# Designs tried in a protein design run: designed miniproteins, single chains, continued (3). Part 4

Each design is a single chain, and the fold is of that chain. pLDDT is the mean over its residues in the fold that is shown.

## One batch from the design tools (miniprotein)

Design m8105
Fold by ESMFold2-Fast:
Structure m8105 (fold): chain A 97 residues (1-97)
Amino acid sequence: MLKLELSGPKEIKAGEDYKLKVKVSGTKEDVIVEVQAFDKETGELVARSELKKVKGGKEIEITLKGLDKPGKYEIKAYALLNGKWYEGEKMELEVYG
């Protein structure tokens, strides 16, 4: 089973670039990874990363921008493999102002 693991800070200041790491496991193939941030209260998609190609078994640094509003966010990683999107683990992020 394809697995995406997120690691990074649990809080950032509003307007700061959010740098996090995504580890891809459960495959030997290259996958395309995206990270998305959702407002925890509304469920609204507020930010998404650039698409990054990651080799299976490797970890990559991804940056989210545009987290300008204080609040609680749910961070989700997605991987595209063989035409199908897979959702990884969630993590919470607090943006303070």
Scores: mean pLDDT 85

Design m8106
Fold by ESMFold2-Fast:
Structure m8106 (fold): chain A 73 residues (1-73)
Amino acid sequence: MILKKPKGVSLEEAKEIAKEAAAETPGVSEVEVKEVGDKLEVTVYSDEPDPEEARRAVEEAYKKIEEGLKKKG
């Protein structure tokens, strides 16, 4: 997922927000955040063996990341 980088949020802060969102979302194993120009590329990984549950976990983590970035920005 590619997200707009909020005002005053550094890549390090965005990584922490993503890590917290992943930790709060059951079924998420890893999160990767990198900066692409003025945007953030966020990749969420799931260790759920069920593909449907894995997809739901990834979607929930993405929502939490977007909300975290909104609150920080």
Scores: mean pLDDT 77

Design m8107
Fold by ESMFold2-Fast:
Structure m8107 (fold): chain A 76 residues (1-76)
Amino acid sequence: SQFEEDGLAAMEAQLAQTRALAESGKASDVPAAQKHADDAKAGADAIVRYGDPESGERARRIAAEAQALADALKAA
């Protein structure tokens, strides 16, 4: 549905921003990377609650990847 399509697209955008920040390797970008990862998690929680199960699984994977990228930047 449009809800899942729009939600997943927004989450992919948050993931792309987190990835760009993580690739920068700058400690000063950690708060911005975490914010995008948090926004991706909020999107995933909404899709899991209101969307179909397949979209929910995809949303969880996107949110997990964004968090892993933010965590990698914090560890660098």
Scores: mean pLDDT 87

Design m8108
Fold by ESMFold2-Fast:
Structure m8108 (fold): chain A 98 residues (1-98)
Amino acid sequence: SAVERARELLEAGREDPELRREAARLLAEALEAEAERLMPSAKPAEREAIEIAVEKYKAALEEIARDPSRQVAAGAEATAAIREEVAEKEEEINKSLE
């Protein structure tokens, strides 16, 4: 999946700011695509929560990409937080589907 590809890039880019920025972008896109695939099987209330979460996540990553100084400063923290959130959201979605 696109999410798995993004995770591989995150792991490889842990020590490289440029790879972290690329990983953040790819992860945002992968998360959105994965959420859209899972939405039809989710309950209506959960679908709304997923849409809101994806929108906030995309906005945060776009802001980091737009500001080069933030990309360098927040690279490591963003990568770690994104990786953990994606794993937790995937597990939550899967559990909701039973």
Scores: mean pLDDT 57

Design m8109
Fold by ESMFold2-Fast:
Structure m8109 (fold): chain A 63 residues (1-63)
Amino acid sequence: GPPPAPPPPDRVPSEEQIEELLEWVRRQGASAEELRRIADDLEAQGNLEGAERMRELAREKEK
C-alpha cells in the first residue's frame, strides 16, 4: 500500500490561538492598520472567521 502521509503543517491557527491573539492585541493597543494586516494574513491562511473578527476590531479602533 502507499506509505503513510506525514501530518499536515499547522497553517491555520486554532480558535484558542485567535482568542489569545485578540487579548494580546487589546493589551498592546495595536493600530487599525496593524489589525487589518493581521486580518489579511489570517484570510490568506484560510481563517475567514479570525480575519472577520480582526477587521471588526479595526473598525472599532477607527470609530
Scores: mean pLDDT 70

Design m8110
Fold by ESMFold2-Fast:
Structure m8110 (fold): chain A 86 residues (1-86)
Amino acid sequence: SRREELLEQAEELIKWLEEIKPSLSPEMQEAVDKLIEALRETMERTEAGELSDEEFALALLRAQEIAKKLATEEGLDPSLVPEVKV
């Protein structure tokens, strides 16, 4: 289903963020932790029926843009961020 695909994409983004985290500055590690926490909370709210699939998709797209900005600030290629398909 669309929801299952969005949840899988959120987990993929979290996994990528966790993989890069050890190589980042302490300040960027904090930013990554906050983004991961926000994604996990959004996933939980979606599973609880508090967010629609459309609201979840929009939140995931916003998280992708934040991840691209974090990548750019650390000198990483923003194209390495997992692509969100909605």
Scores: mean pLDDT 86

Design m8111
Fold by ESMFold2-Fast:
Structure m8111 (fold): chain A 70 residues (1-70)
Amino acid sequence: SLKEEALELLEELRELAPELEKAIESAINSLKQGDYVAALSGVHELRKLVEGEARELAERAEELIRQLLR
């Protein structure tokens, strides 16, 4: 599912950016609870704080969460 794929991307992001662990966990918890608006907002902010491969993971997660809102 889109939700499961987005969760896996955020878990991988947590491994690449451990300094952002608390913010990433907040986004994961919002996504698990079905609060897609909060999850999208959180991932959008995370995307601004990361570069390279981590940025690509955050962008992909943001796109999947956006699909869940449609």
Scores: mean pLDDT 87

Design m8112
Fold by ESMFold2-Fast:
Structure m8112 (fold): chain A 68 residues (1-68)
Amino acid sequence: SMEERFARLLAWGLQRLSKETITSEEEKEKAVEALLAVARELEPGLSEAQLRALRDALTAKIDELMAA
């Protein structure tokens, strides 16, 4: 599904970004917003609920990486 494909793409992007070292809330917000901007550009028809779910998943993944 599109949701699965998009989640996988975001997870891949986050793993790539984690190699750059995210050490602050500002860097975290920039990473999330950058990936969401790409998502909105590629799929402008995404619902607000879908975008929120993707943002939450993306944020949770960065939190896991920062906590490790």
Scores: mean pLDDT 70

Design m8113
Fold by ESMFold2-Fast:
Structure m8113 (fold): chain A 97 residues (1-97)
Amino acid sequence: SVEEVLEKIKEAKTIEELKESVRKVLEMARKEGDTILAKAAEIILESLEKNKPLSEIEKGIVLLMIGVSRVTAETETQRLLAEAIDVALEKHEELLG
């Protein structure tokens, strides 16, 4: 469930654990048709795979994508997926700086 993935993201202690959880959110966002949130997840994943922090511009773009996804969410699942990526962005900053 989306709630289980959100909890996994909150509990992530390693880059690998965060990558696995963000990949699941990406798959779920694609299945829900949330193309904007899927793009936000892809940006975070690319950064994690390269072991490189996001630039200030990239962070700003991801935050805008999360905001748009939240405003346009038609289901609770879509809203929780946006929350999961928001928490993943915070975890990304904690783990990569």
Scores: mean pLDDT 85

Design m8114
Fold by ESMFold2-Fast:
Structure m8114 (fold): chain A 63 residues (1-63)
Amino acid sequence: SMVEELKKKADEYYQKAVEHARRAVALRKQGNLEEAQRHFDEATQYARKANEYYKKAKELEKS
């Protein structure tokens, strides 16, 4: 169903967000603040996309 496809897309974006967040934390510990910030920005963008797809899936389940 379209709901299942949206949830799958949300999970994919969420996993990308987690990967970038973990990389950002590692870089920050090494003092590489510029590269860490880029990965935090990427994580934020992927998390937003994941949330958008989860919201769309929930809206379709209510209709």
Scores: mean pLDDT 88

Design m8115
Fold by ESMFold2-Fast:
Structure m8115 (fold): chain A 110 residues (1-110)
Amino acid sequence: NLEKELEEVKESLTKLLNTRTDLPLNPAELESLRLVVEAIRKGEESLFEATLSYTPQTSEDTLTAAQRAIANARRRAAEKGRAFFSSGYSEERGLSVRALHLSPEDMKKI
């Protein structure tokens, strides 16, 4: 059920981002959610390793800070056996993340 809900969230957010429908979210929040969806689609291990090793493809662009924030949140959640976090944006704190209630096993599933 959780995996199915997660796939539905990924597809719904991808559709919304592609269609640019009227959403109550500001552009920064939409971009943060897009990055979270992409991160979940690619898997936690891939993002953790990309952030830790810093590949040339993870350069100083609009995605770097978001990818680091997501990877750090996932790593900390995995270490503590806690839920994975989704993102939101704040000018004061940059990218903020919140729990999605994913088990550590779900987070490590590829």
Scores: mean pLDDT 43

Design m8116
Fold by ESMFold2-Fast:
Structure m8116 (fold): chain A 103 residues (1-103)
Amino acid sequence: SSMIEKIKEEVKELLEKLENEEDTDKTNELLAKLVELMKKLPEEEQKEMLEELKKAVEKSLLKIAEKRIEEIGASEKEKEELFKKAKELAEVIVERIKEVLKS
């Protein structure tokens, strides 16, 4: 139980870092660490953390899209397309993580 609580706390810390991450490589590193930690959690706690992960992944990818927009000087139409793709990618990533956790 205390080990589960410690792992949940570590997951929450990584989720906060993920939410504020704008670097793609660092986001991938954080996602890998999150998956490793979440695999150690019981099924009920995994479900709780997956809901928080979904929100964190979406927020991170939207920030990455915003940074890319600034770097390339994207038009308003290109901005809308990038944000749409970021949200779609977040959904795909979370679904893949769910499958990995069941394996």
Scores: mean pLDDT 83

Design m8117
Fold by ESMFold2-Fast:
Structure m8117 (fold): chain A 86 residues (1-86)
Amino acid sequence: SEKEEEIVERVGKLARESPELSEEEVEEITRDAAAMVARALAAKEAGENVEEILKKQIEAFEEHFGKEEARKVAEETARLTLEMLK
């Protein structure tokens, strides 16, 4: 959806502006952020706990990338996704 694309564009920009992230990491983080938004929407439709799912996704981002900047992108993705679902 247009709102999902806007979230991905915003967090992709945040990732690109992070000097600690390589171009390859920015591309992977942006793809993973898109998957995170899609998973949260699916969880909402299924009546699952969206906040719990987003929390686990933020933890997975930090573990996979091992960088604070990746966690910041995941946290912003979660924040924007929760605002979209209101």
Scores: mean pLDDT 83

Design m8118
Fold by ESMFold2-Fast:
Structure m8118 (fold): chain A 86 residues (1-86)
Amino acid sequence: VDEFVDRILAVMNEALDTPVPSDARAASILPGARVHVDLERREVHVYLPSASEEDVERIVAGLREAGIEVRDVRRTPTRVVITVGL
């Protein structure tokens, strides 16, 4: 699970053209991002408080190109939630 989460964050970071650290940690890859793993639903939810529409489109395209299942993308007034299948 941790390896999968790290892979998701690395793909998202590359899609935004941000340098990937040598010892990637969730907190240092996407500042302000929160990750919730829902094992019951076999989903990972990534919360992005400051993502633009263009950033979200890049992230979704990058995840799909990497073979990661994007199930849902939901925007609220305060955040974007990207739901990925486990």
Scores: mean pLDDT 68

Design m8119
Fold by ESMFold2-Fast:
Structure m8119 (fold): chain A 66 residues (1-66)
Amino acid sequence: SEIEELRKRLEELTAQEKKIQAEIAKNGMTPELLKKQIEIGVKQVELAVKLTVLKKEEEKRLKALL
């Protein structure tokens, strides 16, 4: 389902964020790492919003079938 695909993408972004955080902790903050953090954060917000909308639509459909 689209919801499962979005969950997998969010999990992948969370894993990428953890790797970047570990790199920052080991080697310090760089402009490249900061840019990657911002890019991941933006993508996380976009996917989280889309997931929330899809979950609300699924709840409406489930309620209509009950």
Scores: mean pLDDT 82

Design m8120
Fold by ESMFold2-Fast:
Structure m8120 (fold): chain A 60 residues (1-60)
Amino acid sequence: THNDEANRLVDQGRRYASQGDFRTASDLYRQAATHYRDSGSTLRADEMDRLSDIYDDLAS
């Protein structure tokens, strides 16, 4: 399901963020946001978009 895919992407993003790979973490959270939005999980999608933006800024 889209939620299962989103959860997997969140777990991967968290792992990359902990390793200092903020660019990859940002991309993974952005992908998770899309999957949550497609499944109707709008609040989780918004949270993932915010995390993606934060890590994008850290990578820049």
Scores: mean pLDDT 87

Design m8121
Fold by ESMFold2-Fast:
Structure m8121 (fold): chain A 80 residues (1-80)
Amino acid sequence: MKPGSLEGAKFLIALTMHLIGLELEGRLDPETLERINKAIAERNFDEVIKLLREAAADPRLTPQERADINALIEEFEKLK
């Protein structure tokens, strides 16, 4: 597999769009979304994982939204 393939880039775009969706639903703070987007742009996956773990701890999230964020964390761990 190619870790830096177009598939990986599409995945990162899809993740960003999903996080924007959570922000629009009022479950992710805009500042947190901006920090995640910056970390993705800088390819700082350690910071992305940290921020996603913090987001997943938010009690306002549904079980499904929390599961989705945990799946994102798993995928970013594979990119390290």
Scores: mean pLDDT 70

Design m8122
Fold by ESMFold2-Fast:
Structure m8122 (fold): chain A 70 residues (1-70)
Amino acid sequence: SHLDRKIRILAKIFGLSEEEVRNILQRIAEKKGKSVEEVADELLQGLRDASPAMKAEVDRIEAEIDAEEA
């Protein structure tokens, strides 16, 4: 699913398990009154916006995961 892909990307960026990322996103979603997918999207966008180096790292990890799923 699209959500599972986003969780996999975040797990690789933060050096966490997919389960740990899912649990963190769920807690943030509950606190903010948002969906898990909305929180994942906001975190990914925040990382891309943080610096050119971080954007490049996120883009690299996304490309690697997309290649694995293809």
Scores: mean pLDDT 84

Design m8123
Fold by ESMFold2-Fast:
Structure m8123 (fold): chain A 68 residues (1-68)
Amino acid sequence: SAHDQVQQIRGQFPASIQRSIDAFYRQLSQYVSDDQATYAVARRIYRIADDMGNADIAAQAQQLIDSL
């Protein structure tokens, strides 16, 4: 599932960033559909990876975004 793909990409970050992603996902899930929350989290993961210069994780996130 798209959620499982987000979790796999999330797991590649340091623990502090994983906690930030989890908090964002939890907050969004109260206001939007699971698909919209997954999309928004995938976009945030892309931005974090891009800002960190991690092209591999950024590419994985972009592929997920393009599939949603």
Scores: mean pLDDT 84

Design m8124
Fold by ESMFold2-Fast:
Structure m8124 (fold): chain A 72 residues (1-72)
Amino acid sequence: PQAALDAAAATGNKEAVEHVQRALDSARQGNLEEAKLHLLKAANILKNDPNVTDEQIEAFLRAAGAALAALA
């Protein structure tokens, strides 16, 4: 899940980074539903940020999808 954190950080959106960090913390505790919720919140924050490019959103969604697959 470091790739999802790195992708979020690359956007400069601190709120999205905080949600990804919370997702990682939840996953480490075995709380997969909480981890999924925080990754979805990060994705929605990035999609609604006009300063975030489509390329950055795509990179984040790929990394988040891989993280969710690894948690399933």
Scores: mean pLDDT 81

Design m8125
Fold by ESMFold2-Fast:
Structure m8125 (fold): chain A 59 residues (1-59)
Amino acid sequence: MPSPEAAQAIQLAMGRALGNLDSPDALREAADYIREKAPDDPVAQGTADLLLEQADIVS
């Protein structure tokens, strides 16, 4: 279960990423933001990994 801070960071980052799914830089920035805000949260880490995978696809 993500912490409230991790959940908020995920929501904010995902909102930004959904507007820029074709931008690898925006997806990587979203992943980095999640990792910085919730480095020890497994849900946050998994979400960041998915964003990085998407960035690699559109790179």
Scores: mean pLDDT 77

Design m8126
Fold by ESMFold2-Fast:
Structure m8126 (fold): chain A 67 residues (1-67)
Amino acid sequence: MDINEGVFAVAVATMKTVAGENIKEIKGSVNDDEVIITSIENGKLIKTTVKRTPDGAEITEEEIEDK
């Protein structure tokens, strides 16, 4: 459904905007049902996963203290 597709696309765009200038890596696209955005904030790696679900989108954020 177009609404669910729009929710996923908006979620991806929003997370990219939040990470903004600190984006280190982006894996996947809006066509791949999952987008992983890795950013650096205050020397820490932040991994944001935006996953398409039947309910719209699931956003999971994890702090990865990579040495």
Scores: mean pLDDT 72

Design m8127
Fold by ESMFold2-Fast:
Parts: structure tokens; C-alpha cells; sequence
Structure m8127 (fold): chain A 69 residues (1-69)
């Protein structure tokens, strides 16, 4: 399985910026995105979602780097 990794504050900020940009491009407001999150993960913020994305991206990157060795 994917390892548990801790993304840096910069990686989280980049993931949050990408998430917000993707939502805007799809015509979805932050409030609409928050409502969707509340429906499936009550209490989860867009920042928490960005942290999960950053962790997943970092885990995949480390896994791919390990395979390339």
C-alpha cells in the first residue's frame, strides 16, 4: 500500500492552490465544494482535502522513485 508521508507546508499550499484553480475552472464555488465535502466527510475543510491530495501525490512520487532505483 501507499506509505504514510507528511507533506511540507509548501506542498500543501501548492495542492490547495491547484484544487482551488480546478474548482474555479469547473465553475464550482468554494462554498459548493465545501457542501460536497460536508455530505461525505463532515467537518473536512478544503485545506484538509488539499493535505490528503498532497500526501497521496508525495506517496506516489516516493513509490515511483523507489521503483526507479
Amino acid sequence: GLPKVTPTPEEIAEAEARLRAALAEEGMTEAEAQAELDAVRPGMTLRDWAEDLAQAELAVKLYEQKLAE
Scores: mean pLDDT 74

Design m8128
Fold by ESMFold2-Fast:
Structure m8128 (fold): chain A 81 residues (1-81)
Amino acid sequence: ALMALVGVSGSQAAVEAAIEHAKSFAEYAGSTSIVPDGPTYGAILEFKGEQDAINAAVEALRNHFGDQVTFSDPYYFEPLP
């Protein structure tokens, strides 16, 4: 299984909602605390699973929030053996 990091930015309320919605996916592994990032707020979402499943979860998040939240492309890495 792969790990992935996905950056999230938007209003504080929108980033909070994005984290809560992300928890509904089986691939969800964690999130950082929400921090101020200039005029917006940011967090990092962590996912674990198959690449296709992680991609599908991130696409579903993008479709759900539209322009309210910006999601980065997933940064994939192998967990330590």
Scores: mean pLDDT 85

Design m8129
Fold by ESMFold2-Fast:
Structure m8129 (fold): chain A 63 residues (1-63)
Amino acid sequence: MVGGLYRVRVDYTARTPEELSLKAGDVVRVLGESADGQRVLAEVVGTGERGWVPVGVLEPVAA
């Protein structure tokens, strides 16, 4: 998962300053994963904003 591009499946509102607010259809690059695999550190393509998001809000971009 790390280093790949993923699309946001559903709108997500950040709960803390360390999380990202995302819209369905946004594309992010995954930079890291939590130890439990439930969250990822993501960077929004185009803006460079970084933060943690639940893995369940992301889907792989084909190929």
Scores: mean pLDDT 78

Design m8130
Fold by ESMFold2-Fast:
Structure m8130 (fold): chain A 72 residues (1-72)
Amino acid sequence: EDAALRAEVRRRIAELLRRAAEAYSAGNTKVGEVAAQAAGRADRALEEGPRAGLEAAKESTRRVDEAEAQAR
């Protein structure tokens, strides 16, 4: 169970890093910064536990979605 949750959190972190790279490539440095920081926060929370990591990854994704919306 915990292993599956950790895998899900790591998958979400990889997605956040991918979004950061895409934002930087597109010249959206602010969105890239938010996504990179979001990935780092989720990774740190995962060290506390798979549930904390999952909640942090979901919150981090919301922050990136908000930053992308504000950049339009």
Scores: mean pLDDT 83

Design m8131
Fold by ESMFold2-Fast:
Structure m8131 (fold): chain A 60 residues (1-60)
Amino acid sequence: SAAAEKGRALAEEAGRLAREGRAEEAIQMGDKGYQVGRDAGSRGGQAAGGAARLEALEVK
């Protein structure tokens, strides 16, 4: 779904930013991914968004 695709894209961006040491931006992207997943009410979207948020939080 479009929501799942957006969630995955945000997860990838959050992960990339986290690996580059851009923690603040990674957290913002992770939050957006998580929100997209929850709003979509889809398992795939929620999983992708949740993963992005967790990855961003691990940078801190």
Scores: mean pLDDT 68

Design m8132
Fold by ESMFold2-Fast:
Structure m8132 (fold): chain A 89 residues (1-89)
Amino acid sequence: SAEEQVEQAVDAILGLVESGSIDKETAIKILEKALERIRQGESFRDALLGALIEAGIPERSAEALAAPILALPEELQLEAIEKTIERLK
């Protein structure tokens, strides 16, 4: 279901934070920056990858980290980003 797909993507990002791959504060800042870029008219892909790369994450690693959200249908990607931020706070 759509709800299960969003939950799976959110849980994947939370798992990366809990494993220490990205610290919680950095993850929140990157996702909030991605939301700013989306509000300015960028695609979800460009906004997420751009925010990760600007934070100093190499391009290949940025692609892998964004993959759980970008694999969702486009209409679910905004909800997944917003839910991830709320779950990290």
Scores: mean pLDDT 82

Design m8133
Fold by ESMFold2-Fast:
Structure m8133 (fold): chain A 73 residues (1-73)
Amino acid sequence: MKLVVKVDVQDADKVPDLKARLQEVAQRYAEAVQRGDAAAQQEAIAELSRLVEEIKEELGRDSVLVVIETEAV
């Protein structure tokens, strides 16, 4: 299974730490999916949701776009 996670943050220069954390958590989610680790997947999804809300509070509701694409092999 191939997983692609795309994260875009408008005005990322204002929240570089949050953007870096988003990218790190997205990578952990991708690795958890590849390993079939359901607990790690749930933890990563919860963390992604929290970070997206933090960025929305700082920059505005439409400032973050996260796209997750999966392909079965």
Scores: mean pLDDT 69

Design m8134
Fold by ESMFold2-Fast:
Structure m8134 (fold): chain A 81 residues (1-81)
Amino acid sequence: SAMQEAAKAEVETYARIAKAEIERSDLPEEVKREFIERIDELKREALARIDAAKSEAELQAVVAEFQARLTALMKEALAVG
């Protein structure tokens, strides 16, 4: 559906921005690869849950949970708060 496509685009956009931030950081290359793989795992899980969602409320909940998990991962990676 159009709502699922919009939710997927949002998840993919947040993941892309997060990976770009990791790549621009001063982290060791091995650590960058580890966090990028973890971001891609969160993205894959979110996309699968979007495909399984049965309502707009479920789609919003999946995107919100993805954003929260991604934010926590970025704080772990970059120690920014």
Scores: mean pLDDT 87

Design m8135
Fold by ESMFold2-Fast:
Structure m8135 (fold): chain A 53 residues (1-53)
Amino acid sequence: MVVTTDSISDEEIEKIKNDPSVKKVIFPRATGGSVGLARKLQKETGIPVEVGV
């Protein structure tokens, strides 16, 4: 499954971490805060993250 979102919360990170069907997360219109959080998510979970696609 591919998740597309412009922002992510701590609750969403927990949900993604617990869902092995998530293959990729995309932030097409990432804000400054979302960029940092997206990088942290990729580093901690190993799920590919794309920003500004």
Scores: mean pLDDT 70

Design m8136
Fold by ESMFold2-Fast:
Structure m8136 (fold): chain A 103 residues (1-103)
Amino acid sequence: GAAHAAALARLQAGERVVLDVDEAARRELLAAAEEHGARIAVAGALTPEELAAALEAIRTGRPFASATIDQPDEAAREALEATARAIAEAYDLQVVHLGAPAP
């Protein structure tokens, strides 16, 4: 979607902390990324569980890639997660999440 395209453009411009999420999630992710020196890209909708998992990955130095879609289509979700993993590899990112566009 447009959010994913905007995030990718920022990564292509050399940014390594790319956040296109709601303000509360943005504050938590930015603070954690700055504290731990983590390179992250998080765009679109995030559940509280996905936010908690991403924050834990940042704190523990673990790789994390996830995707959330608004439809019960596992093949589409797996394809988006594969895209998140490919982005993590291409841009040397620790955490990548691609969610449905936020309103």
Scores: mean pLDDT 81

Design m8137
Fold by ESMFold2-Fast:
Structure m8137 (fold): chain A 95 residues (1-95)
Amino acid sequence: AVSEGSALAHAETGAEPRTVQATATVRTASGSPAEVEILAATRASTRLVKRATLRDGETLTASFVAGGEGVAVVHIARAPGDRITEVRVEARVLP
């Protein structure tokens, strides 16, 4: 059995490309590791930014460049043999 969860955050960049930092966290019911992906979606494309295996309550941080008015950051978590209880993602534009 596979449990899946997702979360979404938005960051406004304006027309000029900006560096965006995404911070993602996951929790599982039985404490099993989760397979996680961070995707960056713009009007033009969706890109995989980072893929990792996270422990229960662990944080994944990824930075990437985005422009064109903004980006949606999608965090997807899967826990084979366990259940996802929380998925959280935050996105911020770096100075």
Scores: mean pLDDT 81

Design m8138
Fold by ESMFold2-Fast:
Structure m8138 (fold): chain A 67 residues (1-67)
Amino acid sequence: MKLNISVGAVLERIGDEEYLRIIVTVKNLETGKVGTGYAVVPSDASPEEKRKALEEALEKAVKEALE
């Protein structure tokens, strides 16, 4: 299977809190289908929480790209 994966992250401040907004875009190069996954996590979240958020966004994007 051929997939192109792009990951973008934006740091946003809401009041005194900072959030990392993660956007994952997956393009299925065989079908041309594009899937997008989105996750938001506090900027001070643990590496494990950030990894899990990225993993969830990636899973959603891949599922959409494979539909």
Scores: mean pLDDT 81

Design m8139
Fold by ESMFold2-Fast:
Structure m8139 (fold): chain A 76 residues (1-76)
Amino acid sequence: SREEEIRKALEERGIVLPEEHYRAIAALSDEVVNAIIRAVREVPGSLALAQLVVEAIKGGDEETLLRRARELLATL
């Protein structure tokens, strides 16, 4: 499931969150979730990456989340 993909991506980077946070991120649109999963998997650990995850948990604006994820991926 999408929630499991998010959990695996974050746990592979040593990030363990409460179950409710994985569910919150999984409630976002497919495009946003896929961009976040890619950023978590491919982008080196940073404050900006951590902020992206926190904003996703808060159910922030999806267009802003997508832009931030794309900005991080562009640093590769």
Scores: mean pLDDT 84

Design m8140
Fold by ESMFold2-Fast:
Structure m8140 (fold): chain A 100 residues (1-100)
Amino acid sequence: SSEKRQRALEELERLKEVFLRQAEKLDIPEEVKKEVLEIFEEAKRMIEEGKSLEEVKRETLERLNRLLAKAQAEGDEKTATLLISLGADFKASIDEIEKE
């Protein structure tokens, strides 16, 4: 529905702002911040193009998990922890919207 889509866009913007604040405090690498913002921008485009929230959730979590795997392989514990939190919050927000 258009209401669910609007709520998803609002939650995505909120999560983006929370991520940027935490990334600044933790001195997360600029390249990681850029990659997360690109993932969020793609999620926004998918929502605006009318993709299902289930598809948006699946593809966004897949992209975040790829970035998480890279951070873990590089031993970047701060980035890995932040990405785990971000992915969990994103999933919970979309799941809550879908329940309605």
Scores: mean pLDDT 88

